Designed miniproteins, single chains, continued (3). Designs and how they scored, part 44

Each design is a single chain, and the fold is of that chain. pLDDT is the mean over its residues in the fold that is shown.

## One batch from the design tools (miniprotein)

Design m9502
Fold by ESMFold2-Fast:
Structure m9502 (fold): chain A 128 residues (1-128)
Amino acid sequence: NKEKILEEIRERAKKNKLSPEEIERLLAAAEEGIRLAEKALSATPEEVIDMILEAVRRLGDDGLSIYALAKALYETLLELKAKPEIIDLAELFLTMSGLESPRTNMEMTPLLAEFSRRLAREFLEQGK
């Protein structure tokens, strides 16, 4: 449920005393994560990787917005019962956003290992 995901992000942001402007920005990132999840249902794993990396590049050093997008993407893919390989990509992205622990013991495939390396590079480039 899209509304439930957005409400959970909103309530967490309010609990952490973020400004109305910060909350609006996080909700916009979460809505983008939901849209990315919907596109991912018809996409290849490589296309999903490219979409995630493009979103990360656009959000830059805004780690909270990256987290909100990653959380919304992952939760929406679970609700839509996406392919396991796509869910694994989203879980790795959410874990690497730094605000969540791994939720499953996913097997590190060559695809996931390559995605991890590319995502880590983007995060390191943003840290300046």
Scores: mean pLDDT 82

Design m9503
Fold by ESMFold2-Fast:
Structure m9503 (fold): chain A 100 residues (1-100)
Amino acid sequence: MAEEAIEEGLRRAAELLGTEVERLRAGAAAREAILAEALARGVDPERIAEALAAPQRGLLKAAYIEGKMSEEEYEAALKQLEEEKAKVTALLEEQKAAAA
């Protein structure tokens, strides 16, 4: 279950970005290239932000399932992740507008 939650997050991110799970696992430089490619292809900023949030949401769910965090900690972490997603969406919208 925990491992499945992580894999589900990565698959969702790959789907939203139009890429492969293996590229997302390759590290920070590969992720930056994938994000730049998605923006250049006209992928909506919200979809890109969700793709960045999905793997983290999977990791949080895995920790909760394994009993490594309480329900309150899990809910707080999810709320923080959604706030981070909103900030990333706003930043990507500004970048898209500046490039036009």
Scores: mean pLDDT 77

Design m9504
Fold by ESMFold2-Fast:
Structure m9504 (fold): chain A 68 residues (1-68)
Amino acid sequence: SHEEFRAEVVETMEAYVRKQAEAQGLSEAEKEALVASARENMTYLMSRMPADDPLALQLYEDLKAANA
């Protein structure tokens, strides 16, 4: 569903940001703040996109590739 797709994109961005923060050696507090910010920003962005938006699909593919 569109809701499941939006949730998956948000979750994928959170995972990406968490990995980047870990790689940079950031504190747990800084890591959680960045993840929370990414969640809020991505949730807002996804709320503005239709389910079949090519840009949303491209963003998802880019995030999946970055997490691999």
Scores: mean pLDDT 79

Design m9505
Fold by ESMFold2-Fast:
Structure m9505 (fold): chain A 73 residues (1-73)
Amino acid sequence: AALSDAEVRARIEEARELLRQPLSLEELEALVDELQDVIARSGDAPVDLRIEAGTLATLAAMRLYVLKLEEKK
C-alpha cells in the first residue's frame, strides 16, 4: 500500500509538469485527489518528498479554490 521513494518522486514530477499548464476545474479536482493519495501513501518516504507532495497539493487546492470562485459569478 505504501509508495516507494521512486514512486513518490515520479508522482511529484508528474504533478509539477501538470501545474505548469492551465488546468480545468475537473483536472484540478483529479490532481488534488491524486496528491492526497500520494501523501496518504508516502509515510515511509523521506521528509523532503513528503513536504514537496504537501506543497503541490496546497498549490493545486488553491488553484481549484480560485476557479470555483470564478464559477460563482
Scores: mean pLDDT 80

Design m9506
Fold by ESMFold2-Fast:
Structure m9506 (fold): chain A 73 residues (1-73)
Amino acid sequence: SGAEAARAGAEAAAKAETPEEAFRHGYLMGSATARSGVGAEGSAAGRAAAKAADPETALYMERGAVLGASQAG
């Protein structure tokens, strides 16, 4: 599901060693949730999970998720 993909992406981003990895995982999550038709709801769940883990990681992941979702179509 899109929500499950969003959660998995957030968890992966939380383990990222660099901002680039966090952004990449966010991008994949956002793209997957948009394509699955879950869209904004799935992306929001992923962003919430990332924010709960670490604010710094959450910033990069959220930026990636926004870009990924916008490019899915």
Scores: mean pLDDT 65

Design m9507
Fold by ESMFold2-Fast:
Structure m9507 (fold): chain A 91 residues (1-91)
Amino acid sequence: SEALKTALEALDVAVELAGVPRGVGALIRGIGDGIDVALKGGKEAAIEYAKKSLEQGKKYLKLGKQGDKDSALRGAEYAGAALGAFGMAES
């Protein structure tokens, strides 16, 4: 899963730059947001949200890899959102 791979890379960078509580917190918050979109909007809305969140997650992950802590945290949150939304849509 591209969403899972991106989420794991984004978590690793976020933890490195911002520490375990903030990095894990960002990922979990994103996952919750993705699940919420799926529960409220259904499968089609979840897939659309997941695709957009994955694109943002990749963008912020790239900036996080360059040492931007705020971008690393946003990357983890967006990648988590993609993972949560795709996971619910594929269930």
Scores: mean pLDDT 87

Design m9508
Fold by ESMFold2-Fast:
Structure m9508 (fold): chain A 86 residues (1-86)
Amino acid sequence: MEARARELVERYLAGELSAEELEALLAEEPEVVVPTALLLAEALGAASLEVLVAAGAPDAEIEARLAEAGLPTEWLPAFRAKQAEL
């Protein structure tokens, strides 16, 4: 799980995977969705929180990531609104 999540993050950051390709791979491997999204959020300064929302991560995981990044947890409804539009 962790090794696979790191592989996906490294390939994405190296430009070997597009965002669409990464999302498709995460859809096939739901067990790595949360670990991959958390690693991306860390690497990209929480910019990838939208990936967590799009991947269907639970509220608790998104709130934990926001707190770790020093961001307001009140942003959770905004991320959920984006998910609802998909």
Scores: mean pLDDT 64

Design m9509
Fold by ESMFold2-Fast:
Structure m9509 (fold): chain A 93 residues (1-93)
Amino acid sequence: KLEELLKNIDEAIKFVEEVAKRLTPEQRAQAEKVISVLKDAKKRLEEMSKMTPEEARKYAREVIAELQKVAEQATPLFRTLLNNIILEIRSLL
């Protein structure tokens, strides 16, 4: 389940990178923030595999909070993408 989530995050990053190639410089800056938060989330979620269930749940909530902050400023397309990742993280709790 966690392995599948990490793969989905990698696919999301690649998707945003592809979309960014066709964006204006201003829109590309937002895409870069989305890529950055997804890469950070992936790294933090990989660390959860070594935690107790209690520690993992607390850490996952912190990851969700960071993703939500970026989603609030994102375009509808990127917001939907981030919200889907958030739902997947919550499904592991």
Scores: mean pLDDT 83

Design m9510
Fold by ESMFold2-Fast:
Structure m9510 (fold): chain A 57 residues (1-57)
Amino acid sequence: VKFNKDQIRCALLQYGKDNNITFDQEYVNEVSEALSNDPEKQQEFIEAAPQAVEKCE
């Protein structure tokens, strides 16, 4: 499954909220862009944070 940058960004912010972690906007933007261009790392992220990803589909 291919997630776009906005869906990945949403999932990262949701993961942070669920775990009481505040991410820098710059960090979230950079990671979202990197994951949107790397399907293998995107799949690893989905497996690591499935609840956060599900909320952002």
Scores: mean pLDDT 76

Design m9511
Fold by ESMFold2-Fast:
Structure m9511 (fold): chain A 93 residues (1-93)
Amino acid sequence: MEKEEEELRRLSEELRRMAEEAERLTLELALTDPSLSEEEARAGAEKARESLLKVAEEVEKIHKERGLEYVREIVERTREELAEARERVAALR
């Protein structure tokens, strides 16, 4: 409980790092999809980054409205999605 604010800061920092990785991985995967233009691929990657950055900025608000466990669930889900994206990108080689 006493370190809850520190945990929120740590989770926010992790989300910011994951936002940069999400943009890179999303772009790499989108560029392999022949149904997507290069512009659509870049737009999707940018949206992925912006979505995670927005969550990182709003973690204190989310914590107050939904609780710390909800913030942890967002972070854990994001970790899983990035792990799956890394595996898919690795499979392209």
Scores: mean pLDDT 81

Design m9512
Fold by ESMFold2-Fast:
Structure m9512 (fold): chain A 68 residues (1-68)
Amino acid sequence: SAEIEALKAEIEELLEKLKEETDNEKIRQLSREIQAKIAELGKLDPELAAELEERLVEAGKEVVRRIL
């Protein structure tokens, strides 16, 4: 559906921004926005939402490696 595709595209865009972000406040804001969109996607497609949640975990690991 168009809604699912739009949410997926928005989440993927935000995940790429998160991987490049170095400001702690912006990292927190991006993480919250991604989580909110994944939750919304989970109401429509829980399987795809779970896949994107895994990608958020991997992006978070990359951010931690960059800061430490």
Scores: mean pLDDT 82

Design m9513
Fold by ESMFold2-Fast:
Structure m9513 (fold): chain A 73 residues (1-73)
Amino acid sequence: MEELRERLLATLRAAGVTDPEVLRLAEEIAEAIANKDFKTVERLLAELAEKLSKEQFAAFYSEVSRLMGEVIK
């Protein structure tokens, strides 16, 4: 779980995201991925899409999709 959280936060920080609300949503997404609660991940990603640029969201979504694929194995 902590590794998932740190990777998602690092992705957002590398994209220049400093908004604490966005960073908090990323932490919630990491927890939902760890719990295999994919409906919560989908809901939180929708909230995040409203707060990020298209480019920032695409980078973050790619990382979330990769991590979700690893967790379901």
Scores: mean pLDDT 80

Design m9514
Fold by ESMFold2-Fast:
Structure m9514 (fold): chain A 115 residues (1-115)
Amino acid sequence: MTIKELLQKKNLTVIDLNEEEVFNKKHLEGIKYENVPGFDKKTGKLNEKGTKALEEAGEKGLPVRIYVEKLTDEVKLFFQSLLDNGFKILDENGNEIKDVSELKENTYYYFWYEK
């Protein structure tokens, strides 16, 4: 099953935390997105808006998307925190990420909380 098929089956809005230019460069057709610029693709840090959007998405079970330009220690810590908190993480090709060593640069990631 492709990432697009998985997201269509969920029928939920994807919260995209990327800068507007990163969001506009690539996203899946037929998927509903809300773009909330809050994730720095170079540092892996969330601003206040991004932190709030991530918390609300987690509470509602909404998928979140971010783009990783560089694999900084901050990016790896962020993804480790997601894994430790029970989030399922998939790359843009639908491959599940189970360990931060599997992360790649210049890649879009989707994640959501599984209850």
Scores: mean pLDDT 83

Design m9515
Fold by ESMFold2-Fast:
Structure m9515 (fold): chain A 63 residues (1-63)
Amino acid sequence: DLMRSVGLSDEIVEELERLKANSETQVLAISVFQSGVLSEEELTEIIRNSKDAEELREKLLKA
């Protein structure tokens, strides 16, 4: 799995599944994580604070 292979935690992966994040949103989360713009802790907080996949995508695009 790409998300786990790039170092995303099981917690982040499970939260993305809970939000019903599509492949585009998952790839965006991986890109933000790999860019180093957000820490893993900051990324986790953004995901947890998002009400749905659309809000998550908007927040990730602003990072």
Scores: mean pLDDT 76

Design m9516
Fold by ESMFold2-Fast:
Structure m9516 (fold): chain A 62 residues (1-62)
Amino acid sequence: MTTEEIIEIIEKEKPDLIIVGGGSGVNLIDNTIPVAKYAKEKLKIPVITESGAAAAQLVDLG
């Protein structure tokens, strides 16, 4: 599933909260982080992670 496909689902469903699981480094960079950044910055939806590694990288997004 592409980042754009995930964003379209989020925009259609308009969730109050997004929870993202942990992933490999490549998946975090290519998919998870861009989706989380878009949701937080553009859609103003809070994002929570299950993984300490994912959480650390998402904190860098502000």
Scores: mean pLDDT 63

Design m9517
Fold by ESMFold2-Fast:
Structure m9517 (fold): chain A 63 residues (1-63)
Amino acid sequence: TEEKVKEQLIKALEEALENPDSFPALKGVDPEERKKLLQEALEKVKNASIDEMLAITAELVRK
């Protein structure tokens, strides 16, 4: 369900916060900056509606 997709995204972002090196897009970024960006993404995902998250993920996959 869409709710499980949201839970999976939150879990993935939390795992990336624990192990930033596992997130290739941020590999060259300072650890403190990576933590900030991941926290901002996590907060954004938590506050987004399920429909908004599905639209965002669809756009990211298309790029």
Scores: mean pLDDT 66

Design m9518
Fold by ESMFold2-Fast:
Structure m9518 (fold): chain A 112 residues (1-112)
Amino acid sequence: MKPIEEPKSELEAMAMAAVLIAKMAKISLEEAVDFVLKYASGRNLLDPADFIAAIAGTPVDSPLVKFLMMGVKSVVEAAYKVATLLGKLSKEEIEKFVNEYLDEALKILKEK
């Protein structure tokens, strides 16, 4: 599967977070987008720590975010780490789901 690409905008980072939340929580993309919009208010999801915090549903200064940030230097690295360790998703599942649904999540976000 194609590796996931670093998000080029806050909107793309929010879309990536929504796709991962939907797959991890087994909810719809629309429900995941609504969650991200509420949680990302006042946050920059291009920051890998804020990205992890949004997906994990925890404060950015939490011990869990600090642990997950060890060795992480990009939003893509954060996405793989949080989705594998908390979401129990394989690398192949993460890459497939993000590549398949990122554009749909972006469309939903633009309509909100």
Scores: mean pLDDT 84

Design m9519
Fold by ESMFold2-Fast:
Structure m9519 (fold): chain A 60 residues (1-60)
Amino acid sequence: MSISEILDGLFQALDNKDVEKAQQYIEQLRKKIEENKDNRILRRSLEKIVEAAEQQIKEL
């Protein structure tokens, strides 16, 4: 699954208030962060998205 597909799935899960699916996509993003350790810009961007998504889930 590509990063864009994971992000689309994450945003749809958050819109649907599906915490379980949102957490699954966050886990997939964390794997992409690990796979892309050499790309600092991409890693930081994905880390910020994960952080924002986790905060959004906490407020649901």
Scores: mean pLDDT 83

Design m9520
Fold by ESMFold2-Fast:
Order: sequence, then structure tokens, then C-alpha cells
Structure m9520 (fold): chain A 100 residues (1-100)
Amino acid sequence: SLTDFAKELLEEIIEFIEELKEENKDNAETVRLLSFIERLLRHLLSNLDTLSPEEILQELEAIIDYLKTLGKEYPESKEVFEKLAEKVEEALKKFKEKLK
């Protein structure tokens, strides 16, 4: 199902966040911000069965915009948030392709 596919994509993003947290474990602020994004994604994952495909797309696009904003507000962590935004953008592209 589209919901199962979205779950798989979100789980891959969450795994990538855990990798970024380990790579940046000496930067407490970066880890805190990544943990916040992870909580948002886990909340989205828990509610996927209640969302339309269009709502899932909107949520992923909102996360990308938020990550880009974080990269501007936290310049020392910019590369981390850009990498995560690219991962979410790849997931968004795959999800859009599945909707056609």
C-alpha cells in the first residue's frame, strides 16, 4: 500500500538521523536538533494511517523547508541539515513517483 511505502521511507529517514546523531555526538546542539526532527518524524509515522497521500506530501515538504531554515539559523550544523534535507527530498521524489 501507499501507507506501507511511506512507512518504509520514513523509517529510512529516521535511521539516517540516528547515523547523523552518532557522527555528530560531540555537538550537543546538533544532536538536540536532530532528536527534535526525529520526534516529529516518529509522530508522523504513528499517524500515517490517518493521513491522505496529499497530506503526507505536504508534511514531507514542510520538514524539508524546516531543515533548510535550521541550516540558516545554525550555520555550524548547516551541512548536517543539508544532508538530511537531501535524504527527505529523495524520499519525497520516490513517494511522488509511487502516486502516478
Scores: mean pLDDT 88

Design m9521
Fold by ESMFold2-Fast:
Structure m9521 (fold): chain A 92 residues (1-92)
Amino acid sequence: MEEEFERGLKEVEKLLEKLKKEKGLTEESIKEKVEEMNKNRESLTPEQVQELIEYNGLLYGLGVIKLRKEGVSYEELQEMRRELYEEREALE
């Protein structure tokens, strides 16, 4: 039940470690890039839009990892994900 979820979190951690070692990117520098790109969203190239999507996914995964370490349960995280999905569909 939690195996796929835990595997996903480990892959996020590995990807962040790789980015930190290869490109010197930290969580803070990724957040900074995302903020800059969001301010200029109308002028982003398709390549930059893909980069923004990837960084948002990494930041989301990091947030989930931190919540888990703070004692938020897998079930609670699933409920949060459902809430976000419903809100997005209501706007679309």
Scores: mean pLDDT 71

Design m9522
Fold by ESMFold2-Fast:
Structure m9522 (fold): chain A 128 residues (1-128)
Amino acid sequence: MLEGQRLLDAVSDPDSEKRRQAVIQAGFLDDAEVRRKVLLKALKDPNLEVQREAARVAASRALTDVLIKAAKDPNLEVQKEAVRGAIRLFYGGDLESAEEVAKVALKSPNSEVKEVAQDVLRGAKSAK
């Protein structure tokens, strides 16, 4: 669709603020595949705020595959957004997806990210 292609083009704009706005708008796309492509591209963005926005949108939309990639990101702030997404999946009742994201986040060198991931895994196990 024209809107999806527009956002795919916008997430490649030389202006980081335009890319960040494209990520926010992608969260409202009906085309799940195009939305996923925009968010996965934004996770690789050189600008931290664009990367964080991609992880935040993925968390709000419960996009498990995007959150798994965010949890593997070398940027600790992106990993923190990924574990916040795992918490949202857990409280939303998607225990299996929450566990998948949390298991990846346990491999983080950051103690805060690991602690949150452990809490999600303990909670999900207790809820089953």
Scores: mean pLDDT 82

Design m9523
Fold by ESMFold2-Fast:
Structure m9523 (fold): chain A 79 residues (1-79)
Amino acid sequence: SPIRKRLEELFKEAEENIAKALDESQSNEEKAEAARKATKLLQEMARLALENNDEETLKRIREIEPKFLEVLEKVRERL
């Protein structure tokens, strides 16, 4: 399915940006940009998953949510 392939690509990009946002070797600017990209990617995934009733992708988003909340907390602490 083209939608499934798109969701897999978005998920990989979201995981990469979450990892980059949590990487202490990255600059504050790079971590902030990675956090913004991860946010946008997860929003797009949620939209596509809801539109296509893709429960598997929604479950995967829930599984990554704790790491994403850690990203948001660290960005908040740096502001």
Scores: mean pLDDT 82

Design m9524
Fold by ESMFold2-Fast:
Structure m9524 (fold): chain A 119 residues (1-119)
Amino acid sequence: SMKKLEEEKKKKEEGKKKVLEAEILAGVAEIAVAVAMVVYDKLEKRNKLSEEDFEELVRLLKRAKEALREAEKKLEEAEELGAEEELIKRAREQIRAAREALEEALKKLGVTEEEVEEF
């Protein structure tokens, strides 16, 4: 029926929007991690890393973690809406890269993912 075809088209459009939202959130996380690491490296090299600076860097990584959590939710919603497999795969790879960058950053700061939640 025409109604069923129209509903399927709307679901695909919503799915594509969710993929784009997931990619944007993953990008925000990647930028946050990159900024935190550049700032950390510069402050550590200059012996100017205060406790307050360290807490701000950890909070930036916490925001990256929260953005990735939301990206993963958006990707799951996109999959449920029947978004194109290639778009889902692309977003999944971006989320994975951002997650790996976050994990490496936390390791360099000597902070666990659980400890990040306390900041």
Scores: mean pLDDT 86

Design m9525
Fold by ESMFold2-Fast:
Structure m9525 (fold): chain A 84 residues (1-84)
Amino acid sequence: SMQELLERVRELARKGDIEGIIELMRRNPSLRFQLAVTAAQTLVDNGKVDTAEALIDAIRKLDIPDDERDLLVSFTAMAREGGK
């Protein structure tokens, strides 16, 4: 379910596992935005700001349509900045 995938991405983010986060996003194209935003927020909440930057850089390298990738980068960056 969406809820289970979001909890899984939070666990990966707590570990700083960028490769795991990217793999979840690759396998779940309909949830990429939700997964990326949740991962960035979780990373920042856990003091992993440099890891959140590395996640954004990894998203920039994803083999997906340019327009979707650019929106995903923007949403993920906003989530990183807006996270408490």
Scores: mean pLDDT 82

Design m9526
Fold by ESMFold2-Fast:
Formats: C-alpha cells, structure tokens, sequence
Structure m9526 (fold): chain A 82 residues (1-82)
C-alpha cells in the first residue's frame, strides 16, 4: 500500500501520487520535491536544455527519480528527514 507523497514543481504543489508527468517544462533549471507523512523530503534539481516533458517517479526505497524527455537525462535523490 502506497504511503502518501506530495509532489511540488518549482515550489508549487502539483498533487499526491508516486508518479507525475509534467508536460510543459520550459528550458532551464527546475526542481521537483516530494514529501511524505513521515516528514521525509526528496529534492531533485534538473536541467532542461529545451522545452521538455518530465517524469518524476517515487521508488519503493523512497528515492525520487526525474527523467527529462527528449534528452533522456536521469536525476535521482534520496529522501532526508527534517
């Protein structure tokens, strides 16, 4: 059973799930943050070289993986407590 995780894109709440797709990411530096009910926070900074689609996935071990399309670059972060 999935724990509740809240996703934030560039500081804005986008929803609760284990996975999000962000369709309209402008070129430049961006951030995805995921927070859970245990007070754990995983934050990934990523670079989009062109207007991109981004997939953010929260894995079973609590790591956050961000994949940037079409570049194919993958970023990961481990969660940390407050």
Amino acid sequence: MDTKWKFYYDGKFIGEANEYVIESVPAGLHQVRAENEKGEVATVGFYAPEPSRVKAVLNEDGTLTVTVYPSGEVYTAKPKKK
Scores: mean pLDDT 78

Design m9527
Fold by ESMFold2-Fast:
Structure m9527 (fold): chain A 83 residues (1-83)
Amino acid sequence: SENEKILEEFEKKHRAEVEELLKKEKEKIEKLLKEGRIEEAEELMKEFLIRQITRLTEELKKVVSPDFAAEIEAAAQRTLATA
């Protein structure tokens, strides 16, 4: 499937970047948790996830068909609504 190839290349391109960004945020979150700043740690994680979902959704929409872009947008909006 063409969509499967696009998703595989997109994942390959962005996986290392997301992992590196997550590692940096995890270090900040662990520091806040050690300081007893639980609410701030939870908010930082939530903000990180919202930023990454929004960014990756917009980038993925640029490389897929318009119909698939609409499905991706709907899935992202559902995810953000529950975050």
Scores: mean pLDDT 79

Design m9528
Fold by ESMFold2-Fast:
Structure m9528 (fold): chain A 78 residues (1-78)
Amino acid sequence: SVKVYAIVDVKPGETFSDVAKRLGLSGKPKQVNIRGENGGTLKTVTGDDLADKYGKRFAVLSSKEDYEKTGVLSVKVL
């Protein structure tokens, strides 16, 4: 089972960097791993990509500690 650390609603025009900032994460994501609603890998993008292109709501699959170590934000479309 995949652990979910947060649920986040995407604001129109937000980048994944904006989403990470609202989650209290330090710095811009180096990489964003996006899983589809069924949990399969959908796409890998950067923090500059618009989050609303992929979904309106995401489950956050990265802990703060893992993000600080890797710079990777993992999300699942809801």
Scores: mean pLDDT 83

Design m9529
Fold by ESMFold2-Fast:
Structure m9529 (fold): chain A 81 residues (1-81)
Amino acid sequence: SLKDEVLEGVERGVAQLKAEFEKLPADLKAEFEARLDALRATTFAQINAATSEEELQAVMAAFRADLARLLDEAAARAKAA
C-alpha cells in the first residue's frame, strides 16, 4: 500500500542519517541519534493517523525537510567542535 511505501521511505531515511552520524564525535552522535529517533516516532504516528494520499505526501515532505535540517545542523556543529 502507499502507507507501507512511505513507512519504508522513513526507515530508509533514518538508516541513511544514522550512517552519516557514525562520523560524528560520540557526544554529538548520541544527541543526533536521539533526535532522529524522536523524529522517526513522530513521523510514524503521523503516517499511521493519515487517511489520504495528500496527508501522506505532506508528512513525507515535512520528514524530508526535518532530515535535511538535522544533517546540516550535525555537520555545522561537528565543524565548530
Scores: mean pLDDT 88

Design m9530
Fold by ESMFold2-Fast:
Structure m9530 (fold): chain A 84 residues (1-84)
Amino acid sequence: MEELQALADQVRAAAAAGDLDGAMQYASQLGQKALDIARSKGDTEAMKRLYELMGRLAEAYQAGDAAGVAAEAERILELAKETL
């Protein structure tokens, strides 16, 4: 959980600086680590929800929306805290 929180903090900092690529880099790492934890627990419902959030993350990135990338990363972190 500490590692996921640190990645979410990095996403927020990058997004606040207008660094879209940096925000996406940290958000992708956050999503992959959350997926790895869900997979290790056999939590198929958490994995499904994480795939949906990662899809929204990719959509925000394609739109050039750094704030949207940060918002979806926070949703990934919240899901991880509730389920993992």
Scores: mean pLDDT 85

Design m9531
Fold by ESMFold2-Fast:
Structure m9531 (fold): chain A 73 residues (1-73)
Amino acid sequence: PLIKLTAEQGRLLLEAAASHPPTRENGAALLVRIGEMALAAGDRERARAFYEAALSLDPANARAREGLARLDA
């Protein structure tokens, strides 16, 4: 199922991040990647939520801003 695939992808990214202490910037980058995966799956509402969460952690994250702009267009 899509939920299981998304959760496994998120877990693998979190495990990779665990080898380096997660910072606000690293957390924002991870959320952007999950948002891109949600968009690829056609889930625009979940993608927006992840991009908004990324911007709450790192307001300067250009990729999260671009993702939201793409959704608002």
Scores: mean pLDDT 73

Design m9532
Fold by ESMFold2-Fast:
Structure m9532 (fold): chain A 113 residues (1-113)
Amino acid sequence: SVEDLIRKALEILEKAFEEVKKKMDKSNPEAQDVLDALEEILKRFKEEAERLLNSDLTPEQKVKEMIELLDWIIEELQRLIDYVKDKYPEVAEIMEKAIEELNKIKEQLRKLA
């Protein structure tokens, strides 16, 4: 279902956030900026996903809005990867894996529309 794919996307993002937190030294201001950016991305995703799940939109409209939300998330994660890839390659790898999993969710969503 669309709802199951939305929940799976949220789980992917929450797991990636927790793994990044384990790899970043919180005493480094650059690390804190990355963590703050990821927290804002996760917060916005949760708010938009909850709004879509509780809306009276058709399944087709929910699919379209979720794909647009995932496109935005992927773009934001790619910007963070470009920022951290040289100093924190393990963090970049975690975010790259999240993008790969989110693209698989987008493919599954497209099959429902």
Scores: mean pLDDT 84

Design m9533
Fold by ESMFold2-Fast:
Structure m9533 (fold): chain A 109 residues (1-109)
Amino acid sequence: STPQILNEEEWRKLLAELGLTITEEKIDEKNKTYTMTVERTSPVSGQVIRVTTTSKLDPNEKKYYFLTVTGEHIDSAGVAVPVAFSFLLDENGNVHDSVNTVEAPPPAA
C-alpha cells in the first residue's frame, strides 16, 4: 500500500481500524531507543502476528510523526492478516533509524 505520514493520534487510529493492538511500548533511556510491539490475531487460525519496531530517539526531539506502510502477512492457514510497519519521522521529515521485525509463531493450541 501507499506510505502514509501520520501523527500519533492518526497512527493509533489506523492501527485500531486494522484490528492491530499495541502490546509493548518501551523507552530505553540508556540506549536512546523506542521499542513498540503491534499484534494481530488471525480470526481463522488464531495465529498471532507480531511486528516489533525499534527506533533511535533524538533526546532533543519533542514531536514525532509515523511513516506507516500497511501490508499483509500470510498466516499458517493461508489467510492474509493485516500488518503495519512504522518509521519515526521528526518534524523536519528526517527518518529515524528504525528496525522492524516480524514474528508469527504457530498457534498456542
Scores: mean pLDDT 79

Design m9534
Fold by ESMFold2-Fast:
Formats: C-alpha cells, structure tokens, sequence
Structure m9534 (fold): chain A 85 residues (1-85)
C-alpha cells in the first residue's frame, strides 16, 4: 500500500534512529487499528501519528518524505470528517 511504502522508506532512510523507528511503528499500529475498526476517532489517531512522523522526518532533513507523511495524515483527517457527517 502507499502508506506501507512510505513507512518502509522512512525506516530505510533512518535505520538506527530509535525515535523515528518508534514513530513509524506508532503510525503503522494506528493505521492498522483504523482499518480494523473504522471510526472518526481511529482515523484521527492515525492522522496524529503520521503528523508526528512528519515532524520527526522534517527535523532530520527528509523534507519530501515529511511532506508525503503530512499529505497522508490529511487524507485520514478528511476521512475522519466524512465519518462525523
């Protein structure tokens, strides 16, 4: 999936960065939870995890990958909003 590809790229770029690897796993877990139990709250949690990953990627100078993570977070936030309608 597009998200799995993004997360794998982040891990490959920073294989020894414990904080970033933890953020990747948090984003993966939040996304899996949203897929298993689709809800506005779970999609919002996935968006938050991806924004934290984007923040860490930006801090490490991975600007384009950080932008991709933020775009993915925005998509989940839109999905959360749709579920609240």
Amino acid sequence: SHLDELLDRARALFPDDEALLAAVEAARAAHAAALENPSAENYEAAAEALEELARLLEARGAHELALEASIEAGIFLIQSGVLKL
Scores: mean pLDDT 86

